# Designed miniproteins, single chains, continued (2): the designs that were tried, part 85

Each design is a single chain, and the fold is of that chain. pLDDT is the mean over its residues in the fold that is shown.

## One batch from the design tools (miniprotein)

Design m7129
Fold by ESMFold2-Fast:
Structure m7129 (fold): chain A 72 residues (1-72)
Amino acid sequence: MSLEEFGKEIKESVDKIEEAFEKNKDSVKDAEAAAAKFESLADEAKKAGAEEAAKYAEEKAEEMKKRAEELK
């Protein structure tokens, strides 16, 4: 797998998690779970050197953390 393919897979994973969350965006637990998954994906992308994908996942993690805090 190339770095470009890996970055694409990370972004696709982030997008799928976000789509799943949108079905129940009022759940603090779901928002916290999504944030944790995005952070994990960002960490994997950073370790692989996929900086663009890492940044994308980090931004989504921050959005979900803010959403979880707003829902409390």
Scores: mean pLDDT 77

Design m7130
Fold by ESMFold2-Fast:
Structure m7130 (fold): chain A 61 residues (1-61)
Amino acid sequence: DEVEELIKQLSSPDPAVRLEAAIRLGKIGDERAVEALKKAAAEDPSPMVRLAAREALEGIA
């Protein structure tokens, strides 16, 4: 399941992997990612990952 794998990638030690996961989850728009994206938007050490997670959340119904 792509969504489940991308949610796991939001916890990657590599910020580039976390950034790509946030962007991909936003494009998919699956509500299963909402809680993980909220956590990333609030807590991720990378400002780019936090921004991508916030933008992803805006795209999810």
Scores: mean pLDDT 84

Design m7131
Fold by ESMFold2-Fast:
Parts: C-alpha cells; sequence; structure tokens
Structure m7131 (fold): chain A 95 residues (1-95)
C-alpha cells in the first residue's frame, strides 16, 4: 500500500543516517556504550520490516554487540548485523 511504502522509505532513510553516524562514531573512537546505543536505534527502525527468524538473528547479534569488549569485536558483530539488513532484508523488500 502507499502508506506501507512511505513507512519503508522513511525507515530506510533513518537506517542510512544512523548507520553512517555509527560508522563515524567507530572511526572517531567514541565510547562503545554510545556505539551500542546507535545499533539499538538502528534495530528499532528496521525491526517492523524483519521476519521473526530475522528478528531472532538480529537480537542475537545485538546481544553480542552489547557484550563486545573491543571495537574489533563490535565491528565483527555489526558487520553481520548490517549484512542481514542490507543483503537479506533489502533483497526481499526489492523483490
Amino acid sequence: TPEELERLVKALQEYGDLSNELVDALEAGRPLDEIVALAEKIYEVVKPFLTPEEQERADALLEKMRAATSREEFRAHYGEFDALITEEVRRRLEA
């Protein structure tokens, strides 16, 4: 529906903005708790567009990001999270 498309477009724009902010924060060496908070905001934005199976995978990755003790560890988990959204969810929504 037009309303569903508008919600999706807005969510994708917010995802892009937050993802860029998260990458910039990682590169700038900002505290991990701030970076995790950005990942949580990204998840809130995309969650309505995820299947239950995708939500379960995203929840597990978010827990790993919260438990990360280094930026390298966080980057590994965020990379998997970002790939889930951009490669699997985006592909499904574009079909």
Scores: mean pLDDT 81

Design m7132
Fold by ESMFold2-Fast:
Structure m7132 (fold): chain A 57 residues (1-57)
Amino acid sequence: MTQQKLEELRKQAEQAAAQSPDGDQARQAILDVYQQGVDELGLPEEEVAAVEVDLAP
């Protein structure tokens, strides 16, 4: 259950970053998706942080 939510967050963050014209906006987009995951999906920050590391080492 949580694993699927983390995978979807990863894909959303990647898509949001791809829509950005530069690296600064891409980083902001990733952070926005990360915050959305914590707020809307009720995921703990620790689990969402793992997705960030996997997406952008």
Scores: mean pLDDT 66

Design m7133
Fold by ESMFold2-Fast:
Structure m7133 (fold): chain A 100 residues (1-100)
Amino acid sequence: SRRDLIIQDLNVVRGRVMALMDRLNIPQAVRDQIAALFDAAIDAIRAGDDAAAIATLDRLQALLRDVFREAKSKGASPVELAELTVDMGAVSFIKIVIER
């Protein structure tokens, strides 16, 4: 179903983001928050609560923007910053798909 494809896409993005967080040495507390927001968004989509899913993905995007600024300030490579930008774009696209 469309819902199953959205959940699959979010799980793929989750895996990529969590691997990047590990490479960037992001603090465990922040990584736990990111993982919890992905899981909450997936649960909301599974429940058919599009409004909750969108709100959770907005919170996730805000947190990822904070992580981007912090990583950039600490000298993360252009490749790592580009990977995070692509993943943030993927979250934004998934949010648009849910809104339709």
Scores: mean pLDDT 90

Design m7134
Fold by ESMFold2-Fast:
Structure m7134 (fold): chain A 86 residues (1-86)
Amino acid sequence: MKELEDAAKAAKAAGDNKKAAAYLTELGKYYLEEEKDLEKAKAYFEEAIALDPNNVDAWLGLARVYELLGDEEKAQEYLDKAYEAY
């Protein structure tokens, strides 16, 4: 996953926030689905949203992290944000 981390840094340096957010969202999915590391997944999804608040997959990823943490109120809040982002 270092390649995705390096790609995200390069995209941020180039000012391509949408591309950077896409790479960070893929990192979040990897840590969520493959590594089961909720803290790293959360951090990557939060950074992706900060760079591109229209990234639907990043909002969906945060909702899933909070669902797995047992925070149903936060999970629903982020699902609503995903639907707003298109």
Scores: mean pLDDT 84

Design m7135
Fold by ESMFold2-Fast:
Structure m7135 (fold): chain A 56 residues (1-56)
Amino acid sequence: STPEAGFEAAARALAIRKAREELGVEGITEEVERRAEELLPEAREEVRRAEAEAAA
């Protein structure tokens, strides 16, 4: 695994979690996956920010 793969996995997991919280569902449905794709750029930004904050 590369560092890039770990970052993408973390961002995707965060996007899915946010989508589930917004939609009020526990499972991973098509609606959750679609919403997570829309939230992925924001999730990447949040993971990048959290990593920078943790490294400081």
Scores: mean pLDDT 79

Design m7136
Fold by ESMFold2-Fast:
Structure m7136 (fold): chain A 58 residues (1-58)
Amino acid sequence: KKYARALRDFTSSAPSILSFKKGDVFEVLKEYPDGSLELEKDGKRGLVGGDLVEVFEV
């Protein structure tokens, strides 16, 4: 199962874009061809640039 770990703190006021702290771990729901990811944690879902996170499998 795929997860993504935040490489840095990031904040956004856009409701479709995910805000997070360095070290936060999210479940990967979708990977887009442009490298963007749809992530989820604790019922909160949003888009993230692939350069902001490290993807890993468990």
Scores: mean pLDDT 80

Design m7137
Fold by ESMFold2-Fast:
Structure m7137 (fold): chain A 65 residues (1-65)
Amino acid sequence: EETPKEQVERLIKLLEEITGNPDVAKLSKEEIKELVRQLLKEMGYPDEVIEAVLKKIDELFEKAK
């Protein structure tokens, strides 16, 4: 099973592939959360789902510290 650090690295790689932007790897936790929020909003997800995903990202980054 992946460590929290490996899960963070996988998330960054996935975001690079989705956005086509290699600078995603240079973003802070808050910038990554905002990017994910915008992507989910554009895809039509409700705010409750978006906030749940962002909470999981926070927990993941805390464990990867």
Scores: mean pLDDT 77

Design m7138
Fold by ESMFold2-Fast:
Structure m7138 (fold): chain A 65 residues (1-65)
Amino acid sequence: VTREVALQIYAIGLGIEEGVPIEARVEGDTLVIRTPPDREVAERIGERMRRLAEELGIGVEFELE
């Protein structure tokens, strides 16, 4: 399992924890996350994912539904 795939699994887990479905896919060295339209939930998930991605040297991009 690559670090990108591990981060993808973690992002999906955060969606389950928050009670909202999120989709995450790996494109090269970048994790692409489709966030829910709820700004508060998107911001919370986004901050956690950005911190982890920065530490691991992985890019993160967010797509709105």
Scores: mean pLDDT 75

Design m7139
Fold by ESMFold2-Fast:
Structure m7139 (fold): chain A 55 residues (1-55)
Amino acid sequence: MSEEELERITENAAKAATEMGADLEGARKGAREGVLKGGSHTSAALQGALKGGGV
């Protein structure tokens, strides 16, 4: 996955998480961490975003 793809997935996951009540900044950091840890899965990004965003 390219850095551009990583940023795209991170941003999309963070936005989805914020619609569920997560903090955007925390969600962005959590999503990026989730992708890096989870092997570039969109599911890992969303899980990280929700956790980082406090949901």
Scores: mean pLDDT 76

Design m7140
Fold by ESMFold2-Fast:
Parts: sequence; C-alpha cells; structure tokens
Structure m7140 (fold): chain A 74 residues (1-74)
Amino acid sequence: APPLSPAELMAVVREVVTELTDELMKRYLGRALDPSASLTEKAQLLNELIAASPDAEAILAELQARFRELRAAA
C-alpha cells in the first residue's frame, strides 16, 4: 500500500495518542484528558502513563496493534 501522506499520518497519530491517553488517564488516574492539550503534551502523558503502569507491555502491544491496523487500512 502507498504510505500515508504527512497530514494523514499526523491525523492517525493524533487520534490514537488522544484516545489511548484519555482511556489510560480515566482507567489509572480516574480523570479525563484535557481536550485542549497539544499532541506533544498528550504523547508525553502517554509515555509517563506507560512508564508508571503495571501493564506497560499490554499498553505497548495495544498501541502497536492500533498503528498496524491503521497502516494496513492505508
């Protein structure tokens, strides 16, 4: 399949990072992600949540699976 355009790739990254970070924040911290946060801030929070999580391997596997599915669809 042809590679995603930079705009399409950034849209995919933003969606996956936003959804997963929000899910993990609600699950582990009991609070929602700030919708006004930048992609960089969301990615930093995701990295911190993965590092602090007892389920880091499962979270990384889920992140990889979501990116693989989106790339396969393109």
Scores: mean pLDDT 74

Design m7141
Fold by ESMFold2-Fast:
Structure m7141 (fold): chain A 107 residues (1-107)
Amino acid sequence: LLAEAEANARATPGGMGIASVGPPAARATGAGLAVVAADEDGRVVGRASIELEDGRVARFEVVGDNEELRAFAEATAAALREGLPLDEAVGRGMEAAARVREARLAA
């Protein structure tokens, strides 16, 4: 997961990467961001475990800066609480993170 998130961050314009395990169209019964830690490159790694309606657990590894990860976590959790499927909720989180990045670059 972490290696895939880092690879996705390198491949993604803006440097934020996500890796997940779980069915993309599944809906969650809850959401959380478990751990945030900085690595050697100063990137913050976010980890989240989310229980799905089918009883499975989806896991996320997210690499980005602190503000991008916070925006991602908040927006994703809110979308999951609204009952959006996992892939759409992650999309909402990515949009929130992109807005934080755009605001930072404009400042």
Scores: mean pLDDT 60

Design m7142
Fold by ESMFold2-Fast:
Structure m7142 (fold): chain A 73 residues (1-73)
Amino acid sequence: SEYEKIKKEIEELKEQGEKAIEKYKDSPIAEKIKRGMLFATGQGYLKAAEIAKDLPISKEYKELGQKLLEEVK
């Protein structure tokens, strides 16, 4: 139950981030918005991985967060 809540919140954060990137992809400030969203989402995944560090999915979240932050540099 608690794990399912955490998993759902992470999935919702990912979905919201993807929607924001898609919404602003053709905007004059698209690059700034994309970079901000990638940074925020990457940080979110790293925090989620720490919360779930004893769960099998924590490694995947940590790797995903690192990849997003690498894209921002």
Scores: mean pLDDT 71

Design m7143
Fold by ESMFold2-Fast:
Structure m7143 (fold): chain A 70 residues (1-70)
Amino acid sequence: SEAEELGEEVRRLALEEGASEEEAENIAKGVKTAVEQNNPVILEVVLAEARELGMERLAEFIEKVLEKLK
């Protein structure tokens, strides 16, 4: 599904930017849930977490997903 594909891509990007496996999995689950539920609020929370972790590429990707979802 699109949600599964986006979740896996987000997990990969997070790992590439230095996230732990646990951090990457939590971020990926958040994105997947947001997309499955068509809920931009959950995505905004995940975006804030990516920004706090300094993951610029991940944050940019999530912003694009959020724009499509809204």
Scores: mean pLDDT 84

Design m7144
Fold by ESMFold2-Fast:
Parts: C-alpha cells; sequence; structure tokens
Structure m7144 (fold): chain A 97 residues (1-97)
C-alpha cells in the first residue's frame, strides 16, 4: 500500500541517519532526513494519501530523529534539529496547499 511505502521510505531514512551519525557525518544525516521527507511528500501526493495519515508518519519520523540526536553534542543537536524542523514545516505547508 502507499502508506506502507511511505513508512518504508521514512524508516530507510532513519537507518541511513543512524549510519551517518555513527560516522560523524552530520551534514549527511541532515541530507538523509531532507531526502526522506521529500520522497515521502512526493509519494503522498502521487497516491493521494490523506493529510492526517502523512502528518502522523512525519510526526513519528520527527520523534525518531530526536532520539538519534540525543547522541550528538548540544551544538550539533541544535543545528541538526533546526534544519530538520524547517524541512518538516515546509513539508506540512506543501501537503496543506
Amino acid sequence: SAVEELRRVLDEAIERMKELAEKGDYDGMVQAALDGIGRAVRLAREHGVPLETVRALLDEFREKVKEIAKKLTPEQREDVLAAIDHAYREALRRLEA
């Protein structure tokens, strides 16, 4: 289903972010999150997935990102979360359009 495909895309992004965080590649971690969110928005629009369903999946993704970020330094965590929060808000704006 489209919902299962969205969940898979976001879960793949989470696994990639964990890998990049372990390597100290925080710019790559941000890019992986942005790519995951972008793919999820594209698939949601292509398949007409309800806005509330996409919001729930993106909210779950955001919480998983916060858990990964707990292992970062305070400065790295602030920068990474700010960039991803911006992408999250932009994604919601595009889905509500």
Scores: mean pLDDT 83

Design m7145
Fold by ESMFold2-Fast:
Structure m7145 (fold): chain A 64 residues (1-64)
Amino acid sequence: SVLEEIRSLLESPDLLLREVGLGVLEILAALNLLSEELRRLLEEVLARETDPALREHLERLLAL
């Protein structure tokens, strides 16, 4: 599923793949396609994310 593909990118040990996953979420947010399931995933990922730039972007997306 699209949700599991996004999860795989955001949970990657590779910072660039996590940035790609975040880019996909930015596009989905712009299209008003952020489901409750995606928002739950964002909250879960934010709790584990250590990179400060990615944390800031995740917090911004959750505020939408």
Scores: mean pLDDT 80

Design m7147
Fold by ESMFold2-Fast:
Structure m7147 (fold): chain A 66 residues (1-66)
Amino acid sequence: MAEEIERLFQKAVEAVKNGDLETAKEYAKEAVRLIAQANGETLSDEEIEKLAESITKVLKNHVESK
């Protein structure tokens, strides 16, 4: 569900604010998995990892006000 995905992103943002980038990345990975499943897509573990890293970096930049 989109709401569940949004909640995972909110938790990832919270983890970034707390300096816990590992936890933020795990929430981002779960969100990516749910998005892929909702769209009927199958992503490799490598693709999920790469997308989660990119998302975590974007969230960190926004939390840092750039």
Scores: mean pLDDT 78

Design m7148
Fold by ESMFold2-Fast:
Structure m7148 (fold): chain A 65 residues (1-65)
Amino acid sequence: MDYEAQVAAERARLAADPRDAEAAYNLGKALAGLGQLESAVAFYRRALALDPENEEARENLAKLE
């Protein structure tokens, strides 16, 4: 999977809609795939702030804490 392309796409999506929880989660996941763990944590937290019921974001955040 092209994580750099996914980061660019999800950043554009978040720029258009800053409250898009799915875009925030997907961006965090792509950043984790690139080894950018601090940025991934920040976007998982943002995804959970927007959608507290996102279990995958919560589980992925717990693995990095």
Scores: mean pLDDT 82

Design m7149
Fold by ESMFold2-Fast:
Structure m7149 (fold): chain A 62 residues (1-62)
Amino acid sequence: GNREVALKIAAAMDIAGKDSVSRQEAIELGEKYFGLTPEQVNALFRELGVDEVTLEQLLSLL
């Protein structure tokens, strides 16, 4: 679900040393480190209603 996707994006951001990512950067990092699809990442960003997320924001969802 979106919580699992949020955790994987947060982990990918931590591995990449990124404190903030755009939707497109989240798609790229999520695919690279955890094999997330663009559809999974887009579903999370659509639920959050944002085009950028911080690591702190994603961790607050867990």
Scores: mean pLDDT 86

Design m7150
Fold by ESMFold2-Fast:
Structure m7150 (fold): chain A 64 residues (1-64)
Amino acid sequence: MKLTREQVVAIAEDLLKTGDLSEEDVELARDPEKYEEAVQKISELFSKLITDAVDAAIARREAE
């Protein structure tokens, strides 16, 4: 499963809108020489966001 550079840029722009990425990280995704580095960084961020979302859901359940 391969993401296109355009798809990686779109994901990075969405993450910038939520404050999870900086403008510099989006520019990394737009750089054809740094494309693979941007994919790795986004993958690591998604793993963190999923973990944080699960932890928040567990904390909410424990509060109820």
Scores: mean pLDDT 71

Design m7152
Fold by ESMFold2-Fast:
Structure m7152 (fold): chain A 67 residues (1-67)
Amino acid sequence: SDEELLALEARLRALEAQATTEEARRAILEAEVHLGLARLARSLGMPELAEEHLRLAEEYLARAEAL
């Protein structure tokens, strides 16, 4: 949902403010790419592809939180 996308974007911005390691910043960058691809997939009417990219974004954000 759009709410899910906005929640992940907010989480990404919070992590960007706190990231102190190169590994965390790289994981955040990967999440940002997948959030962008999810947004693009939604605009193209590809909901299954959008959900896959949202899932990948969440995985990269979780990785960044652990670093």
Scores: mean pLDDT 86

Design m7153
Fold by ESMFold2-Fast:
Structure m7153 (fold): chain A 60 residues (1-60)
Amino acid sequence: MKKVAIVVSDDREKALEVGLELEKEKGWEVIPALSSQEELAEKLAEELRKKGYEVELIRL
């Protein structure tokens, strides 16, 4: 089962940096999102969980 982290931040570059670190350390697939897209990020997490992914939502 694949693990996915959705990283939400006002700073896209910071979200990408944190995401890249999680990908390297834990092998998780990382999806960066802006804070303005938090609702969309939650919907994406719900859909991925329905497909059998384990999803972590991380807010910076």
Scores: mean pLDDT 77

Design m7154
Fold by ESMFold2-Fast:
Structure m7154 (fold): chain A 70 residues (1-70)
Amino acid sequence: SEKIELINKANEELESLPVDLATAVLRALAGEKDPSLWLPAIELAKELAKEGKSPEEIEKEVTEWLKEKE
């Protein structure tokens, strides 16, 4: 149930994002099997968007961040 709760929270956050940002996050998360990393990845993407990063830059930085969480 904890895993389902993490998945549901991530889906709710993604639905609240602009389409371009949500798409960038989903692409970065495509290989990520650990749902506990999904919400932190979404929060990182939101912060990068506030800093004026493009969706392409956000996808790259979130992907690199996730690889560090091996």
Scores: mean pLDDT 82

Design m7155
Fold by ESMFold2-Fast:
Parts: C-alpha cells; sequence; structure tokens
Structure m7155 (fold): chain A 100 residues (1-100)
C-alpha cells in the first residue's frame, strides 16, 4: 500500500541518516553517540507506530519529519535532548495502547 511504502521509506531514511552521522568527521565520538541514540529511538518509535492507533502513528511521522529537518540544520545539543524526551514519551504512550 502507499502508506506501507511511505513508512518503509521513513525507516530507510533514518537508517541512512545514522550511517551519515557515523561517517561525519566534523562530529566527536560523544556527539555521534548522542545523535545515533536519538535516531535509534526514532527508529523504535517508527516500528512501534505500525501497531499504534492512527493518531499516535501520525505523531511519530510528524516527529521524524521534524527530526530530519533538525539534522539538516545541524542538530544542536539542546534540541537533541528535547527531541529525545518527546520520543521517549511517545514510545511509552504507544506501548500503553499496544497489547502484547
Amino acid sequence: SDLEAFEKDLKEKLELLIERIKNDPSLSDEEKKERIELLELALEARILSEKAPRELAQEVRDLISELMELFDEGAPKEEIEKQRERLKELIERMKEEIEE
């Protein structure tokens, strides 16, 4: 479906961004770790969104879009910490809505 194709594309974009960060010579090892951990958290949220209610899945898509824009703008540390907390809260909300 078009939605499945779009969601697969978002996952691929996140994975490509992680590889870009790993190979960025302008970033310290600590800065790479913080950015990669945030992107891995976004990837977890994206995977969980497949089982989440539509509204929460839309919030994940919106957050990933904001995150992609943030990384294009250089991803300052304060914004990384803010986005990490937003993703953690969203993941917990999705887990509450998803029955095992």
Scores: mean pLDDT 77

Design m7156
Fold by ESMFold2-Fast:
Structure m7156 (fold): chain A 58 residues (1-58)
Amino acid sequence: GLYARVAETVGGELLLELAEAVRAGDEARVKQLAEQMGLSVEEAIRRARGALEALERG
């Protein structure tokens, strides 16, 4: 539904910020964003890597 798409959009924005932080090596920012997303730092890094790969491919 509409609410799910809005939540996906917001989640996507946070994931992109996380991906940029991981790429920059900003550990403090990665930790902050992971906490906001309810993820461990390890899980956040995994998701960020996937997002970066997707961005690089298209």
Scores: mean pLDDT 71

Design m7157
Fold by ESMFold2-Fast:
Structure m7157 (fold): chain A 78 residues (1-78)
Amino acid sequence: MEEEIRKLFEELKELAAKSPEAQKILEEAQKKLNEKGEELYKRVLAGELSEEEMEKLLLEKALELYKEALEKSKKVLA
């Protein structure tokens, strides 16, 4: 999962370097991931989630968001 997320992020960075629209798409994905991280961290502090569960959920959300961002970037560049 982490390796797949890294590859998606690298592809998104390459597209963002070529297009201002792709850069905005990447920034929006990063913003949503940060918001999810803050939400999950509050749940860890409340005793609803373990730190390990938070990490797993963040990786799953990162994979989802970066896949969506890559699809959107490809549509804008097409």
Scores: mean pLDDT 83

Design m7158
Fold by ESMFold2-Fast:
Structure m7158 (fold): chain A 64 residues (1-64)
Amino acid sequence: MKEKAEKAAEAAKKAAEAGDSAAAQTGWYHRGLVGDRELGLRGAEAGQAGDAEKAAEYAIKSAE
């Protein structure tokens, strides 16, 4: 699960760097609905704010 979380975190970071915050938000919402809804939503909020580090942190926690 950690490896999958790291992949998701990398995708969120890439999306934020490209200015593609909407794509990062969509990815985190989907994962939050399946796994940990609260952590997924917080990750999506961080992604919207362009905080890739926090988005990655929440993604790792929600995937564990």
Scores: mean pLDDT 56

Design m7159
Fold by ESMFold2-Fast:
Structure m7159 (fold): chain A 71 residues (1-71)
Amino acid sequence: MTEEELKEFKEEAEKRTYEAMLLLEKDPQKGQELLEELRNEMNSASEEEAKAGLEGMEKGAQKFEEDKKKR
């Protein structure tokens, strides 16, 4: 995987995690299912992809928590 592909993968994981966290507030079951799917994808990914994905997920969750605290 190229550096550009890893960057896109990380950005996608960030976006998907943020969307899953938003969904948890409206539909906790569906939100949990999306987070579980992301976690399973990371477990089956290559080491480089898993690292990029986990960093994206952490960043997405952090942004969601920061936005929620501002409310």
Scores: mean pLDDT 79

Design m7160
Fold by ESMFold2-Fast:
Structure m7160 (fold): chain A 84 residues (1-84)
Amino acid sequence: MLDKALKGSALARQRVLSLGDRVTSQQASDSAYQGSLDAGLSDDVAKKSSALTKKQLGDDVHSGRVASNVAGNSVVQSALEESK
C-alpha cells in the first residue's frame, strides 16, 4: 500500500509540475486522480485524492509548486485512510 501511495504522489506531482506556474484546483485534482490510478491505487482512493486536493486548493489559481504538494499529499493521505 505505502509503495503505491508514494508512487501515486510522485506521479501526481509530476503531472501538476508539467502544467507550469498557473495551475487550477481542477487541474491539480485531475492530476491527483490520474496519478493515483497510474500507481495502481483503487478508483475510490483516486476519487478521495481528487476531492481532497480540490478542498485544500479552493477556487484559486496556484503555483505549480503549491498545487503539486497538495495533490501529492492528498494521494498519500487518501491511500492511508483507505487502509484503516
Scores: mean pLDDT 83

Design m7161
Fold by ESMFold2-Fast:
Structure m7161 (fold): chain A 74 residues (1-74)
Amino acid sequence: MMSEREKKAWENAIKMLRDALAHAESLPSAQLRTEQLRRTYEVAKQLYKIAPKEFQPEIEELMARIEAELERLE
C-alpha cells in the first residue's frame, strides 16, 4: 500500500521528467537537444523499473515522446 508521501514523490518525479523534456525541446541546437533528451530518457528508464504500476503508463508515454523527438533529430 503506497503512502501519501510516496505518491507525492512519484508525482514530483513525473513532473520533473516533463519539465526536463520541455527544457530539452527549448535548447537552441540539435546537439544540445539530443544530449538532454538522451539523459532524460535514461532517467525515465530508471524510474520506470521501480515505478508503481499506476505511474508506469505516464512514464511510458514520456519515454515514447522522447524516442520520437530523438528520431526527428537523427
Scores: mean pLDDT 82

Design m7162
Fold by ESMFold2-Fast:
Structure m7162 (fold): chain A 55 residues (1-55)
Amino acid sequence: SLEELARKSLELAEEALKKGDLATAAVAAHQAYELARQSNNEELEEKARKLLEQT
């Protein structure tokens, strides 16, 4: 589902951010944000938005 894909993209963004790979984190966080919005999951969308603010 789109929600599952959003969660996987969010996990990748979190891992990339922890490793200091800001470029990969930004791409993955943007992907998670779009997927979360399309699935109407506000919690996931907010989490992705906060990660984007850190990149």
Scores: mean pLDDT 84

Design m7163
Fold by ESMFold2-Fast:
Structure m7163 (fold): chain A 89 residues (1-89)
Amino acid sequence: MKKEAEEYNKKGIEAFEQLDYDKALEYFKKAIELDPNYAEAYTNLGMVYAHMGDLDAAKEAFKKALELDPDYVVAKVNLELAKTMFGEE
């Protein structure tokens, strides 16, 4: 199951690189359905939402990634940027 989650995460990254944000969201959500503890997939989901201008959804995804893996540097950096923009602690 984790291997299938990784495959969907890779497909999501490919879609994101092609600027196909709708497909990227579908693939990252599928990866999360297969592995709900997949911090990287939540971080990638947050990045897609941020590029779409949905900063609230991006912040929630990055926060979830940090809850799953507090040492995941990319999620931590993105959460700090979201906090700065929203004025939250």
Scores: mean pLDDT 77

Design m7164
Fold by ESMFold2-Fast:
Structure m7164 (fold): chain A 129 residues (1-129)
Amino acid sequence: SMQQRQLQVAELARQLRSLLQEGARLLQQAAELLEQDPRYAEYAQEVRAGALMLTNYANSLQLYLSLDPGQAFEQISSFSRQLSEDLDRLIKTVDKIAQDATPEIAAVLRQAASKLDQARQLASRIARL
């Protein structure tokens, strides 16, 4: 039923928000490590931009979840399609930086990429409901 899809989207959106917050935390940690070496200054900026994007998306999901169930469903479904594409691009950027980074920084970036891939899968699933 429509009501069951609305409840499912809300639950998946809460899980998605949690993954975006965890991803942002890991990217912020990686950016702080990258900033310690001037050679990685541009990578640090890209990773910080990614963390900010994830934080903004998590905040948007929190706002949408505060709406009535019908409006929340419509906004979250539309949002999740775009988010899935943005997450795919961010994962590719994170993977590229991890290849050039030290093993310590690469480990944090790979943890972030894993959380982002889980988020991308949830966003794709929401977009299909």
Scores: mean pLDDT 92

Design m7165
Fold by ESMFold2-Fast:
Structure m7165 (fold): chain A 58 residues (1-58)
Amino acid sequence: SAEDRELGLNRVDAWRRLAPHLSPEQREELVRELRREGLHADPEVRARIDELIAEIER
């Protein structure tokens, strides 16, 4: 639903704000969590997750 999609996008934005404050080990854990969440996500949410993973792994 549109509401579920908005909630998913808001969660990704929260993780984006958190990521710069994490250690390298914590960022690795976050990437694992993001990949798991992405498996069943809405395509738009999945795209935002993939973008965040790319940012973290840069």
Scores: mean pLDDT 83

Design m7166
Fold by ESMFold2-Fast:
Structure m7166 (fold): chain A 50 residues (1-50)
Amino acid sequence: ADEAYRKGVEALVAGRYDEAIELFEQALKLDPNNERARRLLETARVQAGR
C-alpha cells in the first residue's frame, strides 16, 4: 500500500500520469481508506486528459 502510493506520487511529479493512475488505483485496492491517494488519482486523471 505505502510503496504503491509513494511510487504514484513520484510518477505524478515526473509527469507520468498514466503510471501514476495505475499506482494510485493499486494503492486504493490495498488500502481503500487512503483518501489522499483517491484525491491524487483524480488529479492524475485530469492531468492525463480524462
Scores: mean pLDDT 81

